# Ledger of designs, part 36: designed miniproteins, single chains, continued (3)

Each design is a single chain, and the fold is of that chain. pLDDT is the mean over its residues in the fold that is shown.

## One batch from the design tools (miniprotein)

Design m9180
Fold by ESMFold2-Fast:
Structure m9180 (fold): chain A 67 residues (1-67)
Amino acid sequence: EKEEEYERAFKVFDTDGDGKITPEELRTNAGMTDAGVAEFLARADKNGDGTIDFEEFKAFLDEQENA
């Protein structure tokens, strides 16, 4: 189930369980550089709040699968 895979991936990055992925979590848990985090946010952060919620994360992964 695609939704279950997205939830598992999201929980890997959302270590405090607040329902949002922060730039610090991307850097710490994904091993991203500051430049990589900025590029990820530019593509996935659709509302411009500087964090990635579950809906933005799903939309980003859907774009990757349709590439």
Scores: mean pLDDT 72

Design m9181
Fold by ESMFold2-Fast:
Structure m9181 (fold): chain A 83 residues (1-83)
Amino acid sequence: ATSLNNLALVYQSQGNLAEAEKLYLQALEIRKKALGPDHPDVATSLNNLALVYQAQGNLAEANKLYDQAGVIDLKHAVNKVLA
């Protein structure tokens, strides 16, 4: 999953947003299956995918993914404060 995110970053930096999207989607699904949907690494994958959608002009989808990542990050932060 981390290797797929790194490769997606390379494609994104080259302006190949379609390949970056494909690789980030694969990394997100692998991370969700391995770590569960509320893991911080899943939030990172959601943020990376949101940046690609934003660059493509898909602002509604980007905002949805940012909101999902923010909920995960908030859950993690609250658990640290309450522990």
Scores: mean pLDDT 76

Design m9182
Fold by ESMFold2-Fast:
Structure m9182 (fold): chain A 97 residues (1-97)
Amino acid sequence: SELDERLFDAAREGDLEEVERLLAQGADVNAAGRVSGLTPLHLAALAGHLEVVELLLRAGADVNAVDSYGLTPLDLARRAGHEEVVELLLEAGADES
């Protein structure tokens, strides 16, 4: 939906206010890109937007969602070197090997 596309953009950009507004309007916190499988949580974690990651998790984001390559938000945060996001995802129940 248009709301879900805006949620992807807001999560990628770290726009906390816009993420909160879109979720309140009924955007799907677990929406996934049709080709990529990327959720808002994947995009926020990859970009290192700690406050957006926290908001998405509180809104019911699936911490263990996988993209089209089998990568989780934790995998993307680790690859990008976002240590605070990694710790938050682990505290939220992210699976690790």
Scores: mean pLDDT 88

Design m9183
Fold by ESMFold2-Fast:
Structure m9183 (fold): chain A 110 residues (1-110)
Amino acid sequence: LSLNEQLLLAAEVGDVERVKELIEKGADVNAREPETGYTPLHLAAEAGHAEVVRILIEAGADVNARDKEGKTPLQLALESLERLKGKVSPEVEQQYEETIRILREAGAKL
């Protein structure tokens, strides 16, 4: 896998240390998945990986990047929380709320 493909996968699974290593090695934080147009930030936000979201933003991720359906990372996080609310642990819901907070503080829009 390319560094960019590895970063997309690490962001999706919430592997904080791997995300940091890949960014240090020169992975593009704004890389896009060819089929969806998802950036690492889209994948981390959809999964509620708050710490990965924070790291990607600090590394220069475009908080308002749009996927092939025109959705931003903030939109994906909000949609995921709506679907999962009351169906997952309070700790998982808190990670989504923290993800949404981080994105909004960084200037993310729908």
Scores: mean pLDDT 91

Design m9184
Fold by ESMFold2-Fast:
Structure m9184 (fold): chain A 88 residues (1-88)
Amino acid sequence: SVLSDLDVQLLQAIGDGDPARVEALLAAGADVNARYGDGLTPLHLAAGQGNLALVEVLLRHGADAEARNDDGLTPLDIARLRGHEELL
């Protein structure tokens, strides 16, 4: 499936570490469980960055904490690999 323009903007907002922009994009209809390259979801990316505010926004909007990427890694697994395991 093709990612929407909102899903691409969501990826950029997460990359920028902007929880207010993430919340606005989710309210506008961005998919909180969108799958980007290698099956990474918004929550995988936020966990990899160690940004607690992004993680909390995504979880409040129904992000799947047990989602697995193409390597079988959960957001918590990505956080551990990046040294941010206490975030989740």
Scores: mean pLDDT 84

Design m9185
Fold by ESMFold2-Fast:
Structure m9185 (fold): chain A 67 residues (1-67)
Amino acid sequence: LEELIKKYDKDGDGKLTKEELIEALKELGLSEKAAEILVEKFDVDGDGYLTKEEALKALEAAKELMG
C-alpha cells in the first residue's frame, strides 16, 4: 500500500490529490464511483488533498471491502 502511494505521489510531499488516490483505488479493483465515495469520506478538510496517513486508511478500507 505504501508503494502504491509512492507511485501516485508525483510531488514527493507525502500527500495525494483526490484524482491520484482515485486512480490508486481503481488499481486495487474498485469502481470509479466507489473510489470517489471513499476519497470524499477521508478528505475531512475538503481541500482536495489527502495526507499519506489518510490515503493509507482509504486504501486499507478498500482492501477490507474487496476481501
Scores: mean pLDDT 74

Design m9186
Fold by ESMFold2-Fast:
Structure m9186 (fold): chain A 89 residues (1-89)
Amino acid sequence: IESLAKRLSQITGMSIEELYEMFKQFDKDGDGYISKAELRDALRSMGKNPSDEEVDEMISEADIDGDGRIDFEEFLTFHLRFRDPNYSD
């Protein structure tokens, strides 16, 4: 968690707390999960434009439980992944 938090803060300039508040905004039912569509919308609101195929692939790879729902840790991982491959100086 700390290692991921450091990388997120360094790359995105956002704290885990700020990302969690954003996640909660899309977690309409308060069950701790968001849908694929809500994940895409959340990423777009952060200035990311993932394709449906990219989102599907990441969900499929992260989906250990097979329910197709994204929890906060998975949301952080998706956000980091779309920032991390940028590697611009």
Scores: mean pLDDT 64

Design m9187
Fold by ESMFold2-Fast:
Structure m9187 (fold): chain A 159 residues (1-159)
Amino acid sequence: SAPTVTSGEEAEELAKQAGEILKKHFPDVTITAEAINDNFAEVTVSYTDEEGPKTATLGLNTATGEIGAVSPTPDAQELGRIAQAAADAIKAAFPDDFNAGHLIAAVAAAVLAKLLGLSAADAAAIAREAAAVLLKEDPSGKDITPALETVIELAKKLA
C-alpha cells in the first residue's frame, strides 16, 4: 500500500495508464478504475475470451492487497480469483514493497491470462516479474508502463 491516504486514487490513475497501454496491443480490452475511498478502488475490465465478450468489476483493497468480485457473476468471480492469486504471489515475493501498482499488474495479468488461454499459475508468474520491474524502473510508484509492458510481453510469449 502507498504510505498516504491516497492509495485508492493511485490505483485509479495507474489503471487509467494500464488501459491506454493495453488498447495499443489488444484494442477490444478495456480497464478502468474509480477510487471509492482512500484504500479502496473498483476496477472494471472488458475483454473477449474463447467463450465470448466478458465484463467484470473487481474491488481492490490497497491497504491489504485483497481483490474481490463486486459483480456476483461467475466470470467476475473467476477473474477475481486469478487476480488474487497473482497479487498473493507478488506479496509473497515483495512483502515490504507491495503497492497499488502491483494490484493493477495482478489484474492485468489475470485479464491477459483469460484473453490468451493461460493458467492462473502463468498469471501469477507474469505478475511477479512485472512487480520486480516496477520496483526497479519506477520506485515512485507513479508509472505503470514498465510493469504493464512486461505483463504484455510475457503473456504473448506464453500464449
Scores: mean pLDDT 81

Design m9188
Fold by ESMFold2-Fast:
Structure m9188 (fold): chain A 73 residues (1-73)
Amino acid sequence: LADNQGRTALHLAAQAGHNEIVELLLKLKPSLITAKDKEGKSALDLAIENGQVEAALVLLKAAGKYTFSPKPP
């Protein structure tokens, strides 16, 4: 699994399981939830891949809140 630059703070927090930071980042900049790294992975993908169940649930809950609005980068 490659170490990739281009991951946002949300990607890193989700990968590490820092649920409180994930919540803060989504509150500060909700567009981060649609951001993808250089591999095309979202923060949710990284949380699932790294077994961070709680972070994945937080991201899913936040995604539902902002799903009605398209967020082009």
Scores: mean pLDDT 71

Design m9189
Fold by ESMFold2-Fast:
Structure m9189 (fold): chain A 60 residues (1-60)
Amino acid sequence: GPTLAVAVKDVFTDAPGLLSFKKGDVLEILKEYEDGMLVARSLKTGEVGMVGRNEVEIFR
């Protein structure tokens, strides 16, 4: 099944490639990078972008 995570904080950003979300939003983790960055999809909006690993709690 999909790897899911919950946002632990609000992130509001206009930076290209970064994902904006609210605390408690559920994200699908699409890819993990060695530098601690993730590619995620918001299940609320369908938007895809980069997220810091420290901004979410991953369910494994």
Scores: mean pLDDT 83

Design m9190
Fold by ESMFold2-Fast:
Structure m9190 (fold): chain A 57 residues (1-57)
Amino acid sequence: MAQSLLDTILRLRSQGYSNREIAERLGISQSTVSRVLSLLDQGDLDGALAYIERHVL
C-alpha cells in the first residue's frame, strides 16, 4: 500500500505537478507530500515508506 502511494507521488512529480496538486489529488496534506519527496531526494526510500505508513495509511 505505501509503495503504491509512493509510486503515484513520483509519477505525478515527474508529470510536473506541484506538491499542492499532488496532495489534492491523493487527499493528503501538502506537508506529507513535501516530506516524502524530501526523503526520496536524500535517497531514504525506507524513511519515505515509513512516513507514508505513519501519516497516510
Scores: mean pLDDT 79

Design m9191
Fold by ESMFold2-Fast:
Structure m9191 (fold): chain A 160 residues (1-160)
Amino acid sequence: SKEEELIRRIREAVRAYLDLLIAAAEAAGRADLAAGLRAAQAADVLPSAELLRRYAEMMKVMSPEDRERLSQARSELRRLIREVIKELTGDRAEEVLKEIQQLRQEFAERLSEARLNGEDRLAELVERYFQELEELLIRYGASKELARELARAIVLSFLI
C-alpha cells in the first residue's frame, strides 16, 4: 500500500542515518555507543535517552569531517521526513509541520527548565515528546505503525 511504501522509506532513511552515526562512533573509539546504536537499529526502536546524551557529548570532540558528514545526513533525513509528511497529509502538510515545530519547542523548553532546576528528566521528556508526536501524526491520518516510525525519525533527527 502507499502507507507500507512510506514506512519502508522512513525505516531505510533511519537505518542509513544510524549507519553513519555508528561509523562516527567507531572512528571516535566509542565501541559502547556503536553497539547501543546497532541494537536500536536491529530492533527498529529509538536509542535510549542516556545513549543519545552520551552520543551528543562525543559529538563535541568529533572530527570536523565526521561532523560535516553527519550534518549532511541529518539534513537529508529531515528532508525525507518533510516529504513523507507531505505525501501523508497533502494540503494539511504545512499545518502538521508547524505543530511538529511547536512540539519540538515545548520539548526544548521543558528540558531547559528541568536542567535549570537541577532535575534529570531527559528520559521522561524524550518519551513524552515521542508520544505527543505519535498522537499528532495519528490525528492527521497516519496508522499507529507509520506514526511510530515518523516519531522515531523526528526525535532522532533533532537529538543527534
Scores: mean pLDDT 90

Design m9192
Fold by ESMFold2-Fast:
Structure m9192 (fold): chain A 99 residues (1-99)
Amino acid sequence: SAIEAARNGDVEAVKKNKDQLDEVDEDGRTAAHIAVENGHLEIAKLLKNVESTDKDGVSAAEIAALADLPELMEILTGKGGSVNERAERDAERLRERLA
């Protein structure tokens, strides 16, 4: 599975299971969560679903932030920045819409 491949750092297996990237484990974690948790940067670059949350409401990008891994966060966001910076930006857009 994509989750097992992400856990093992198997880039080729993740590519073969691209249709199963939305698969979740017992904790609601996707392949993106598992790759980030295990520090597999190459796999993290291949994953598209980085905004999905696990059972605790934690995203793959947030796991990277919690692990203090700025390189992983930069890969997942594509332009750098923190999860907090995105949250502040979304709040600012909401304020502009309500004004």
Scores: mean pLDDT 65

Design m9193
Fold by ESMFold2-Fast:
Formats: C-alpha cells, structure tokens, sequence
Structure m9193 (fold): chain A 81 residues (1-81)
C-alpha cells in the first residue's frame, strides 16, 4: 500500500531524529493498515516497533498496549499458516 509505504518512511525519519513518541504513532498507523490488509506478520512487526519507541520515550502505558497488539497480530499470523 502506498499509504503504508509513505507512513513507514515518515516513521523511519522521525525515529532517526530521536522523535520516538511521534515515530511510534506513525508505526502504529502502518501496523493498522497491515492489519486491515491481512498482513499479520508485518502488523506485528510494526506494533512491536511502536511499542519499543513508546518505551524509549517513557510512555510505558502505550508501550504495554502495543506489545499486546503485536502479540495478538503474531498469534493471528501463526493461525493462518
């Protein structure tokens, strides 16, 4: 998806700038798109990245939420193999 690709590039740029909370928001949006497309493996990876970045920014609540979202997406990826 062109939307997912554009958001992913923005997330990567923000991460390189050390804007971890903002980058996490873009990675979470990328994950939502992959989830809607049925790409549960890519969704899980993007949610894990968002969680890691929230943790780096000190947002432990969002980190926990997105680690849970990643785990659920990973479970769905395994169910469809």
Amino acid sequence: SEEAENLLKKAEELEKQGKFDEAATYYSRVADIYLQEGDFEKAAEAYEKAADLYRKSGDDVNAAIFYMKAALARLEAERKK
Scores: mean pLDDT 88

Design m9194
Fold by ESMFold2-Fast:
Formats: C-alpha cells, sequence, structure tokens
Structure m9194 (fold): chain A 75 residues (1-75)
C-alpha cells in the first residue's frame, strides 16, 4: 500500500480530525454545535472546556494530547 496518501490525509486531515473531535466532544457533553469538520469558535470553546476539566493546557488547540484524551474517553 502507498503510504504517501495516508500521510497526506493525516497532515491535510484537519477536517476529518475536527469532525471526529466534534463527535467525541458531543458524546462527552462539551459540544452541541454542527459536526461540520470546521474548527470554529464553538469547537474551540468545547476544546477549552474539555482541557480545563481534564487538567490539560487550556490553549484551545486540538493537539496530540487533547485528541488522544478525547478519543480515549469517547470510545
Amino acid sequence: ADKRPVLRQILAGQTVTVRNLQIALTLLGYYDGAVDGIFGPETEAAVKAFQRDFGLLVDGIAGPETLAAVQQLAS
């Protein structure tokens, strides 16, 4: 299998990552907006609320630590 499309999908996969983040945050009760894959103010607010409750750095950025924690708890 060609790994370049997968790496490109991961790098450019902000939309897929944001959509999964929105779904996970909705399941956890932090987000009630549209699951559109767009990182807007509502998604940022939900990320900050999650980061605050779980003792992560509250920067509103869905980095690797935030994404890992959200996915683990929402699965």
Scores: mean pLDDT 69

Design m9195
Fold by ESMFold2-Fast:
Structure m9195 (fold): chain A 65 residues (1-65)
Amino acid sequence: SDAFLRSAFALFDENGDGVIPSSLLEAALRLLGVEPSAEELAALKAQRDTFDYDEFVAVVRPYLA
């Protein structure tokens, strides 16, 4: 619902398939001003290979509070 979040997601959704690969997750989070730890990134990448928009928002939301 946030235009900035959707814009960030769209920049890394290179295939336009509605998901971003976990390899690009760090860059997407940093674009939003989020600096995840190596442990946080490792845990997220272990959870799945791709993140849809809702999953991406769920990852970012704790850093926006």
Scores: mean pLDDT 76

Design m9197
Fold by ESMFold2-Fast:
Structure m9197 (fold): chain A 115 residues (1-115)
Amino acid sequence: DALLEAIKAGLDVNAKDEYGRTPLHDAARAGDLETVKTLLENGADVNAKDKYGYTPLHLAARAGHLEVVKTLLENGADVNAKDNYGRTPLNLALLAGHLEVVDTLIENGAEIRAN
């Protein structure tokens, strides 16, 4: 409600902070599924990159937020997006040991090769 009221008042859902992070990056990292859905419904860029090349999908995958990962993929998240180090969401999920997220990324077309 507060977020939706702020959006109706003219809040730019795609505004970037000093690190290039959008509200969608923060919601995805936190696992805040309802905020993720509200932002996407109001035109949030699902593939926005922060200054490190992280998309919201990278952050959700690294944190193991399975339902957020699914929601981002459903809304056109690039499953094979690379950060500034050439790492994909699949690479971050594997490093963190989030096997259900790994399986979901593979089912959605994640490449299993390095680089």
Scores: mean pLDDT 89

Design m9198
Fold by ESMFold2-Fast:
Structure m9198 (fold): chain A 140 residues (1-140)
Amino acid sequence: MTPLHEAAYNGDLEKVKELLAQGENVNVRGENGNTPLHLAAYQGHLEIVKLLLENGADVNAKDNNGNTPLHLAAYQGHLEIVKLLLENGADVNAKDNNGNTPLHLAAEQGHDEIVKLLLENGADPNAKDNNGRTPADLRA
């Protein structure tokens, strides 16, 4: 994990600014193929997500599990980050290695406001994972 991954994960906004100013690659891949944007989105660090996107972070980067930042924000319930990623061209219907879209993950976790937001942004409610399950099949 690079210093930029650590700063993004820990929510250290000033350190992220410093490292980017020093020429650190905004799209640097970590041990699981994760980028700083994946880690900031997973941890809920909205201002760091904004800063990384402003510095050319790939909004649709996939980690080794096929997860985009949108998958991770949707799974964790970070509504404002989901909104920001969609506004920056996140693929609402991206599939991970299990065939899950962000809508599957939000539905499974019971994040109803994120489910609504994803549907309003063109998420396919009939998308099937590798086990033939739709997002509705994963709701409690």
Scores: mean pLDDT 92

Design m9199
Fold by ESMFold2-Fast:
Structure m9199 (fold): chain A 86 residues (1-86)
Amino acid sequence: MLEKYAEVLKKLTGIDLTPEQVEDLFKLMDTDGDGKITYEEFKAVLKRLGLSDEEIEKLIKIGDKDGDGTIDLEEFKYMLEELLKE
Protein backbone atom coordinates (compact mmCIF):
# COMPACT_ATOMS: atom_id res chain seq x y z
CA MET A 1 0.00 0.00 0.00
CA LEU A 2 2.78 2.49 0.83
CA GLU A 3 4.11 2.01 -2.74
CA LYS A 4 1.28 4.24 -4.02
CA TYR A 5 2.20 7.00 -1.56
CA ALA A 6 5.86 6.88 -2.63
CA GLU A 7 4.73 7.15 -6.28
CA VAL A 8 2.63 10.26 -5.52
CA LEU A 9 5.54 11.98 -3.77
CA LYS A 10 7.86 11.07 -6.66
CA LYS A 11 5.45 12.61 -9.20
CA LEU A 12 5.07 15.80 -7.13
CA THR A 13 8.71 16.28 -6.03
CA GLY A 14 10.79 14.15 -8.41
CA ILE A 15 12.29 12.38 -5.38
CA ASP A 16 12.44 8.58 -5.60
CA LEU A 17 11.13 7.47 -2.20
CA THR A 18 10.55 3.89 -1.09
CA PRO A 19 7.42 2.93 0.91
CA GLU A 20 9.67 2.58 3.98
CA GLN A 21 11.02 6.12 3.48
CA VAL A 22 7.46 7.51 3.34
CA GLU A 23 6.72 5.91 6.73
CA ASP A 24 10.06 7.17 8.12
CA LEU A 25 9.22 10.67 6.85
CA PHE A 26 5.97 10.63 8.85
CA LYS A 27 7.86 9.47 11.96
CA LEU A 28 10.39 12.29 11.53
CA MET A 29 7.56 14.84 11.34
CA ASP A 30 5.98 13.35 14.49
CA THR A 31 8.43 15.06 16.85
CA ASP A 32 6.39 14.47 20.03
CA GLY A 33 5.72 10.78 19.25
CA ASP A 34 1.94 10.94 19.77
CA GLY A 35 1.11 9.67 16.27
CA LYS A 36 0.13 13.16 15.04
CA ILE A 37 1.94 15.91 13.16
CA THR A 38 1.09 19.61 13.18
CA TYR A 39 0.08 21.47 10.02
CA GLU A 40 3.23 23.60 10.44
CA GLU A 41 5.51 20.53 10.47
CA PHE A 42 3.63 19.01 7.52
CA LYS A 43 3.90 22.20 5.43
CA ALA A 44 7.59 22.69 6.25
CA VAL A 45 8.57 19.16 5.19
CA LEU A 46 6.52 19.13 1.97
CA LYS A 47 7.79 22.58 0.97
CA ARG A 48 11.38 21.32 1.37
CA LEU A 49 10.46 18.38 -0.89
CA GLY A 50 9.45 20.88 -3.60
CA LEU A 51 5.65 20.94 -3.31
CA SER A 52 3.93 24.26 -4.00
CA ASP A 53 1.85 26.05 -1.38
CA GLU A 54 -1.22 25.28 -3.53
CA GLU A 55 -0.56 21.52 -3.51
CA ILE A 56 0.07 21.56 0.26
CA GLU A 57 -3.17 23.50 0.88
CA LYS A 58 -5.09 20.99 -1.26
CA LEU A 59 -3.65 18.07 0.74
CA ILE A 60 -4.56 19.68 4.07
CA LYS A 61 -8.10 20.43 2.88
CA ILE A 62 -8.62 16.79 1.82
CA GLY A 63 -7.14 15.37 5.04
CA ASP A 64 -8.63 17.90 7.50
CA LYS A 65 -11.25 15.66 9.09
CA ASP A 66 -11.01 16.97 12.67
CA GLY A 67 -9.92 20.59 12.08
CA ASP A 68 -7.72 20.68 15.20
CA GLY A 69 -4.52 21.58 13.33
CA THR A 70 -2.99 18.08 13.46
CA ILE A 71 -2.67 15.25 10.93
CA ASP A 72 -2.47 11.60 11.96
CA LEU A 73 -1.01 8.76 9.87
CA GLU A 74 -4.46 7.71 8.56
CA GLU A 75 -5.22 11.27 7.37
CA PHE A 76 -1.76 11.54 5.79
CA LYS A 77 -2.30 8.32 3.81
CA TYR A 78 -5.78 9.47 2.74
CA MET A 79 -4.39 12.78 1.43
CA LEU A 80 -1.76 10.98 -0.65
CA GLU A 81 -4.39 8.57 -2.07
CA GLU A 82 -6.55 11.52 -3.19
CA LEU A 83 -3.57 13.00 -5.06
CA LEU A 84 -3.16 9.68 -6.95
CA LYS A 85 -6.68 10.13 -8.41
CA GLU A 86 -5.49 13.21 -10.31
Scores: mean pLDDT 64

Design m9200
Fold by ESMFold2-Fast:
Structure m9200 (fold): chain A 58 residues (1-58)
Amino acid sequence: GPNVAYVVQPGDTLRSIAERLGISVATLRRLNPSLDAANLRPGQILALPASVRGRLEA
């Protein structure tokens, strides 16, 4: 299926997002190749693999 969009929340890091969704930071970086992990901003949209959909809906 298509990738899922995630809106970055205040205090989010790539590591915390990956841990919450049960995916690797490497997966997030692969789907977001231009992403600067040091400069994540609230409201920024990230691409996530479709496999996380169940975790976002729980």
Scores: mean pLDDT 72

Design m9201
Fold by ESMFold2-Fast:
Structure m9201 (fold): chain A 58 residues (1-58)
Amino acid sequence: SSALRDQARKYTQLGKEYFKQGNYDEAIRYYKEALRLDPDNGDALSNLGEAIREKEKL
């Protein structure tokens, strides 16, 4: 549905903001929530992988 895709896009943007702040735990949480609403969201999927990789370095 368009509403779920729009909400997923907002969660993806929140995840990006937390990622930029170095808060990888919150970034991962928001990217996972975006993918729960829109499993094919490539932006959220790609950024989730990057956030997990950055967290593993800590």
Scores: mean pLDDT 88

Design m9202
Fold by ESMFold2-Fast:
Structure m9202 (fold): chain A 158 residues (1-158)
Amino acid sequence: GSEITLSDLDEALFIAARLGRLDEVLKLMANGADVNAQDTLGYTPLHLAAEGGHLEIVEVLLKHANNSPPSPLHAAARAGHLEIVEVLLKAGADVNAQDAEGLTPLHLAARAGHLEIVEVLLKAGADVNAQDKFGKTPFDIALDNGHEEIAEVLQKAA
């Protein structure tokens, strides 16, 4: 018979985390799946669970995972998952981590119009003057996307 490889378990863990299949995540972890494995884009199971809004899976994975870029905090901030943002920040996620485009979680929350996440990130020490690869600050991105209340909050924080 064919044996399941570590790579097959890791791929199954990515799928289970993305789809919110907690029981499957727990079984795969028990069978030796690497919770810190990265896919071809550098995403971990924690990143996919955070993007999908799967809080219980995020909490399970946080006990064993790291917050390497691309940050799970970027995914949660972009997707609007406030409680996951708060849980990741408490776990020591880098509030000022930049992705391949130079975007911070604050840029992504501002672009998506998530005011409450913007406020939580600012309280956590987010850099309002961080620039993406085009020299855009979170304020510039908020204005470009028509989020005037977020732009006002960011201007006052500068």
Scores: mean pLDDT 85

Design m9203
Fold by ESMFold2-Fast:
Structure m9203 (fold): chain A 91 residues (1-91)
Amino acid sequence: SEIEELLEKTKEAIEAGDEVEAVKNYLELMKLLRETGDDELILKVLEELLELARKTGNETMEYIVLMDLAVHYFKKGDLEKAKEYLKLAEE
């Protein structure tokens, strides 16, 4: 799956500290994920990448993923969760 390949490339770039490659693969991954409309898969991937970003101390990727989590919940009408993730991203 192209999604699985992009997820692996994104994780490898985060672990390597390659910010340009991490962001590039992440944007391609998120485009494909959003095209599926699979909210459960989108959240699972975002949560997995958030955990990895935090574990590796990748503040750039943590910020980007937190913002995308906020946007996801906002689009679903869950304003409380959207605000929580936005607040975490502003830290």
Scores: mean pLDDT 88

Design m9204
Fold by ESMFold2-Fast:
Structure m9204 (fold): chain A 73 residues (1-73)
Amino acid sequence: DLGRVAGAASLGGEEGVKALVPLLYDENPRVRQLAADALGQLGGEATRKALEPLLSDPNPEVRELAQRALDKL
């Protein structure tokens, strides 16, 4: 699971973004946190839009990482 986030992030570029976006909706909040951080590192307009819903995530750690990722964009 955590390895899936790392694998997706390692793809980079458009492939990395495409692989990471579904992980933002994972049932595991730690997976969502890591996917948000990885997307923030990749940047771009599509990643900003994908991260915005996580600001309303029920898990406070997910919200914090989504805010940090958006602040870097």
Scores: mean pLDDT 76

Design m9205
Fold by ESMFold2-Fast:
Structure m9205 (fold): chain A 71 residues (1-71)
Amino acid sequence: AEELIKKAEEYIKKAAKALSEGKFKEAVEYAEKAVELAEKAYKEAPTLETQITLGVARLVLGVAKLLLKKA
């Protein structure tokens, strides 16, 4: 689970950077990867850490999709 959490966090950071740069399509792609990895981590080890990571990943994806639709 640790490797999956680490990779999910890396993709969350990439998505956040893409959002700050107005690259909404890239932000969605990175956030989707983050959610996929976070969901796998949560299924492997349903802990507070994996739940928080999944929640953050889903939030970033929602924001990215909303901004992409408006762009």
Scores: mean pLDDT 83

Design m9206
Fold by ESMFold2-Fast:
Structure m9206 (fold): chain A 60 residues (1-60)
Amino acid sequence: MMTLAQALDALPPTQRRILELHMQGYSYQQIADRLGLSVSTVRRRLREARERVDALLAEG
């Protein structure tokens, strides 16, 4: 069985970090400011991370 934690571990480091911060309640703007990224980049990376997690969980 694939857990959410295992799926997160399979993500690229930047996507994992963005998703973890979002799960902790940080806004897109706060994540962008913390990582030195644009809000657009955070939104795109978060979407990519979510799609990868969904794909990994669908396999389990």
Scores: mean pLDDT 78

Design m9207
Fold by ESMFold2-Fast:
Structure m9207 (fold): chain A 60 residues (1-60)
Amino acid sequence: KKYYKALEDYEAKSDWHLSIKKGDILEVLAEVGDDYLVARSLNTGEVGIVPKKYVEEVEV
């Protein structure tokens, strides 16, 4: 599976966006165009859309 790490905090602006904190590990469920992904937070269990600019791909 593909994983991303949060580079900084991001507050969800709607119910379908995911809030993340710097250092959170995200499991990628789908990629949406060039700028977004659908991810599950391994820290909270929540699923939502995250802008790619706030995360980087990592191995866990």
Scores: mean pLDDT 78

Design m9208
Fold by ESMFold2-Fast:
Structure m9208 (fold): chain A 109 residues (1-109)
Amino acid sequence: DSLGNQLLAAAVEGDLERVEELLAQGADVNYRDGLGRTPLHLAAGRGGRLEIVRLLLEAGADVNARDIHGRTPLHIAALTGASQEILDLLLAAGADADARDDNGLTYAD
């Protein structure tokens, strides 16, 4: 729906206040775009905004959600050069360090 698409955009833009507003309005924290990406994938994919990643996880984001390429948020964070604090937060939230994408790669590869 429109709220899900707005949440994806806010996560991409790093707009913490807008993410909070959309979640309060009932936006699906696990909404997926046409590539299977969730708000958590997109927050990590922009070098990571620690405060937004934390907020999405607190709202029930699936830390192990897989996009159409089998990539988790942890894969995207590593691929885009997210801060160590983002990687540590995802791992602390239960991210599978051994998860393999469709190319057989873990986040550490």
Scores: mean pLDDT 87

Design m9209
Fold by ESMFold2-Fast:
Order: structure tokens, then C-alpha cells, then sequence
Structure m9209 (fold): chain A 58 residues (1-58)
């Protein structure tokens, strides 16, 4: 699976967005567009959109 980590705290700003804390590990499910990825948090099991620029590959 494709694992990434949040490099900063990420707030949810829309209904489809996933809020993440710095250091949360996510699995990338889909690259929705050039800037936003659909991910699942391994900490909470929640899914949502996150800007890829705030994620680093593990």
C-alpha cells in the first residue's frame, strides 16, 4: 500500500476533507486530481480528501 505521513496539522475545510494531525500516517486510496488525494487515516480509519503537498512518502 502507499503510505504517507502528514507533515503539519491539516484542518478539514470542506465536507469531503479529512482533518489530520502532524505525524498521522495515511494510505493513499486514489489520486483525485493533481493537488488532492483521497486517503484513509491508519489512526482513525476515516477517509477523505487531503492536499498532497502536506504529505510525505514513507
Amino acid sequence: MRLYRAVVDIPATGPDDLALRKGEVVEVLEEVDENNWLVRSLTTGRTGLVPKSYLEEL
Scores: mean pLDDT 83

Design m9210
Fold by ESMFold2-Fast:
Structure m9210 (fold): chain A 61 residues (1-61)
Amino acid sequence: AEIDPEEAAAVLYLALGNTDYKRGDYDGAIESYEKAIELAKDHPELRQEAEENLKKVRDAK
């Protein structure tokens, strides 16, 4: 299976955002999730997950 570089990058930024959120770095989490959303523009499931997580972080901040 071929890996889409933008999809792979979106997954990495989603993981970084999750790590930042768990550490209490809400600003870092927001930046990482926003990058994941941008990279996942052609991947609706990843984009939706990143958008839901971004909303969760903004509501917690």
Scores: mean pLDDT 82

Design m9211
Fold by ESMFold2-Fast:
Structure m9211 (fold): chain A 72 residues (1-72)
Amino acid sequence: MTKEEERAKEFFKFLDKDGNGYISKDEFIEYLKRQEGLTEEEAKKIFDEMDKDGNGYISFEEFLEYLKKHRP
């Protein structure tokens, strides 16, 4: 596993409070508002970029792809 994958896995586990293997829209928006100081609208835009399937959940694969695109 790469450093990016390990870090993504740790961060995903941090956000996945239920341990169900998905990050819900509510969990992700709350994280961005509390940790990054974003508005609900800004957090929702980021979630929508990650939630390519439009199912209201972020899989580990979608999360990892987002991080790869937004890390230098």
Scores: mean pLDDT 72

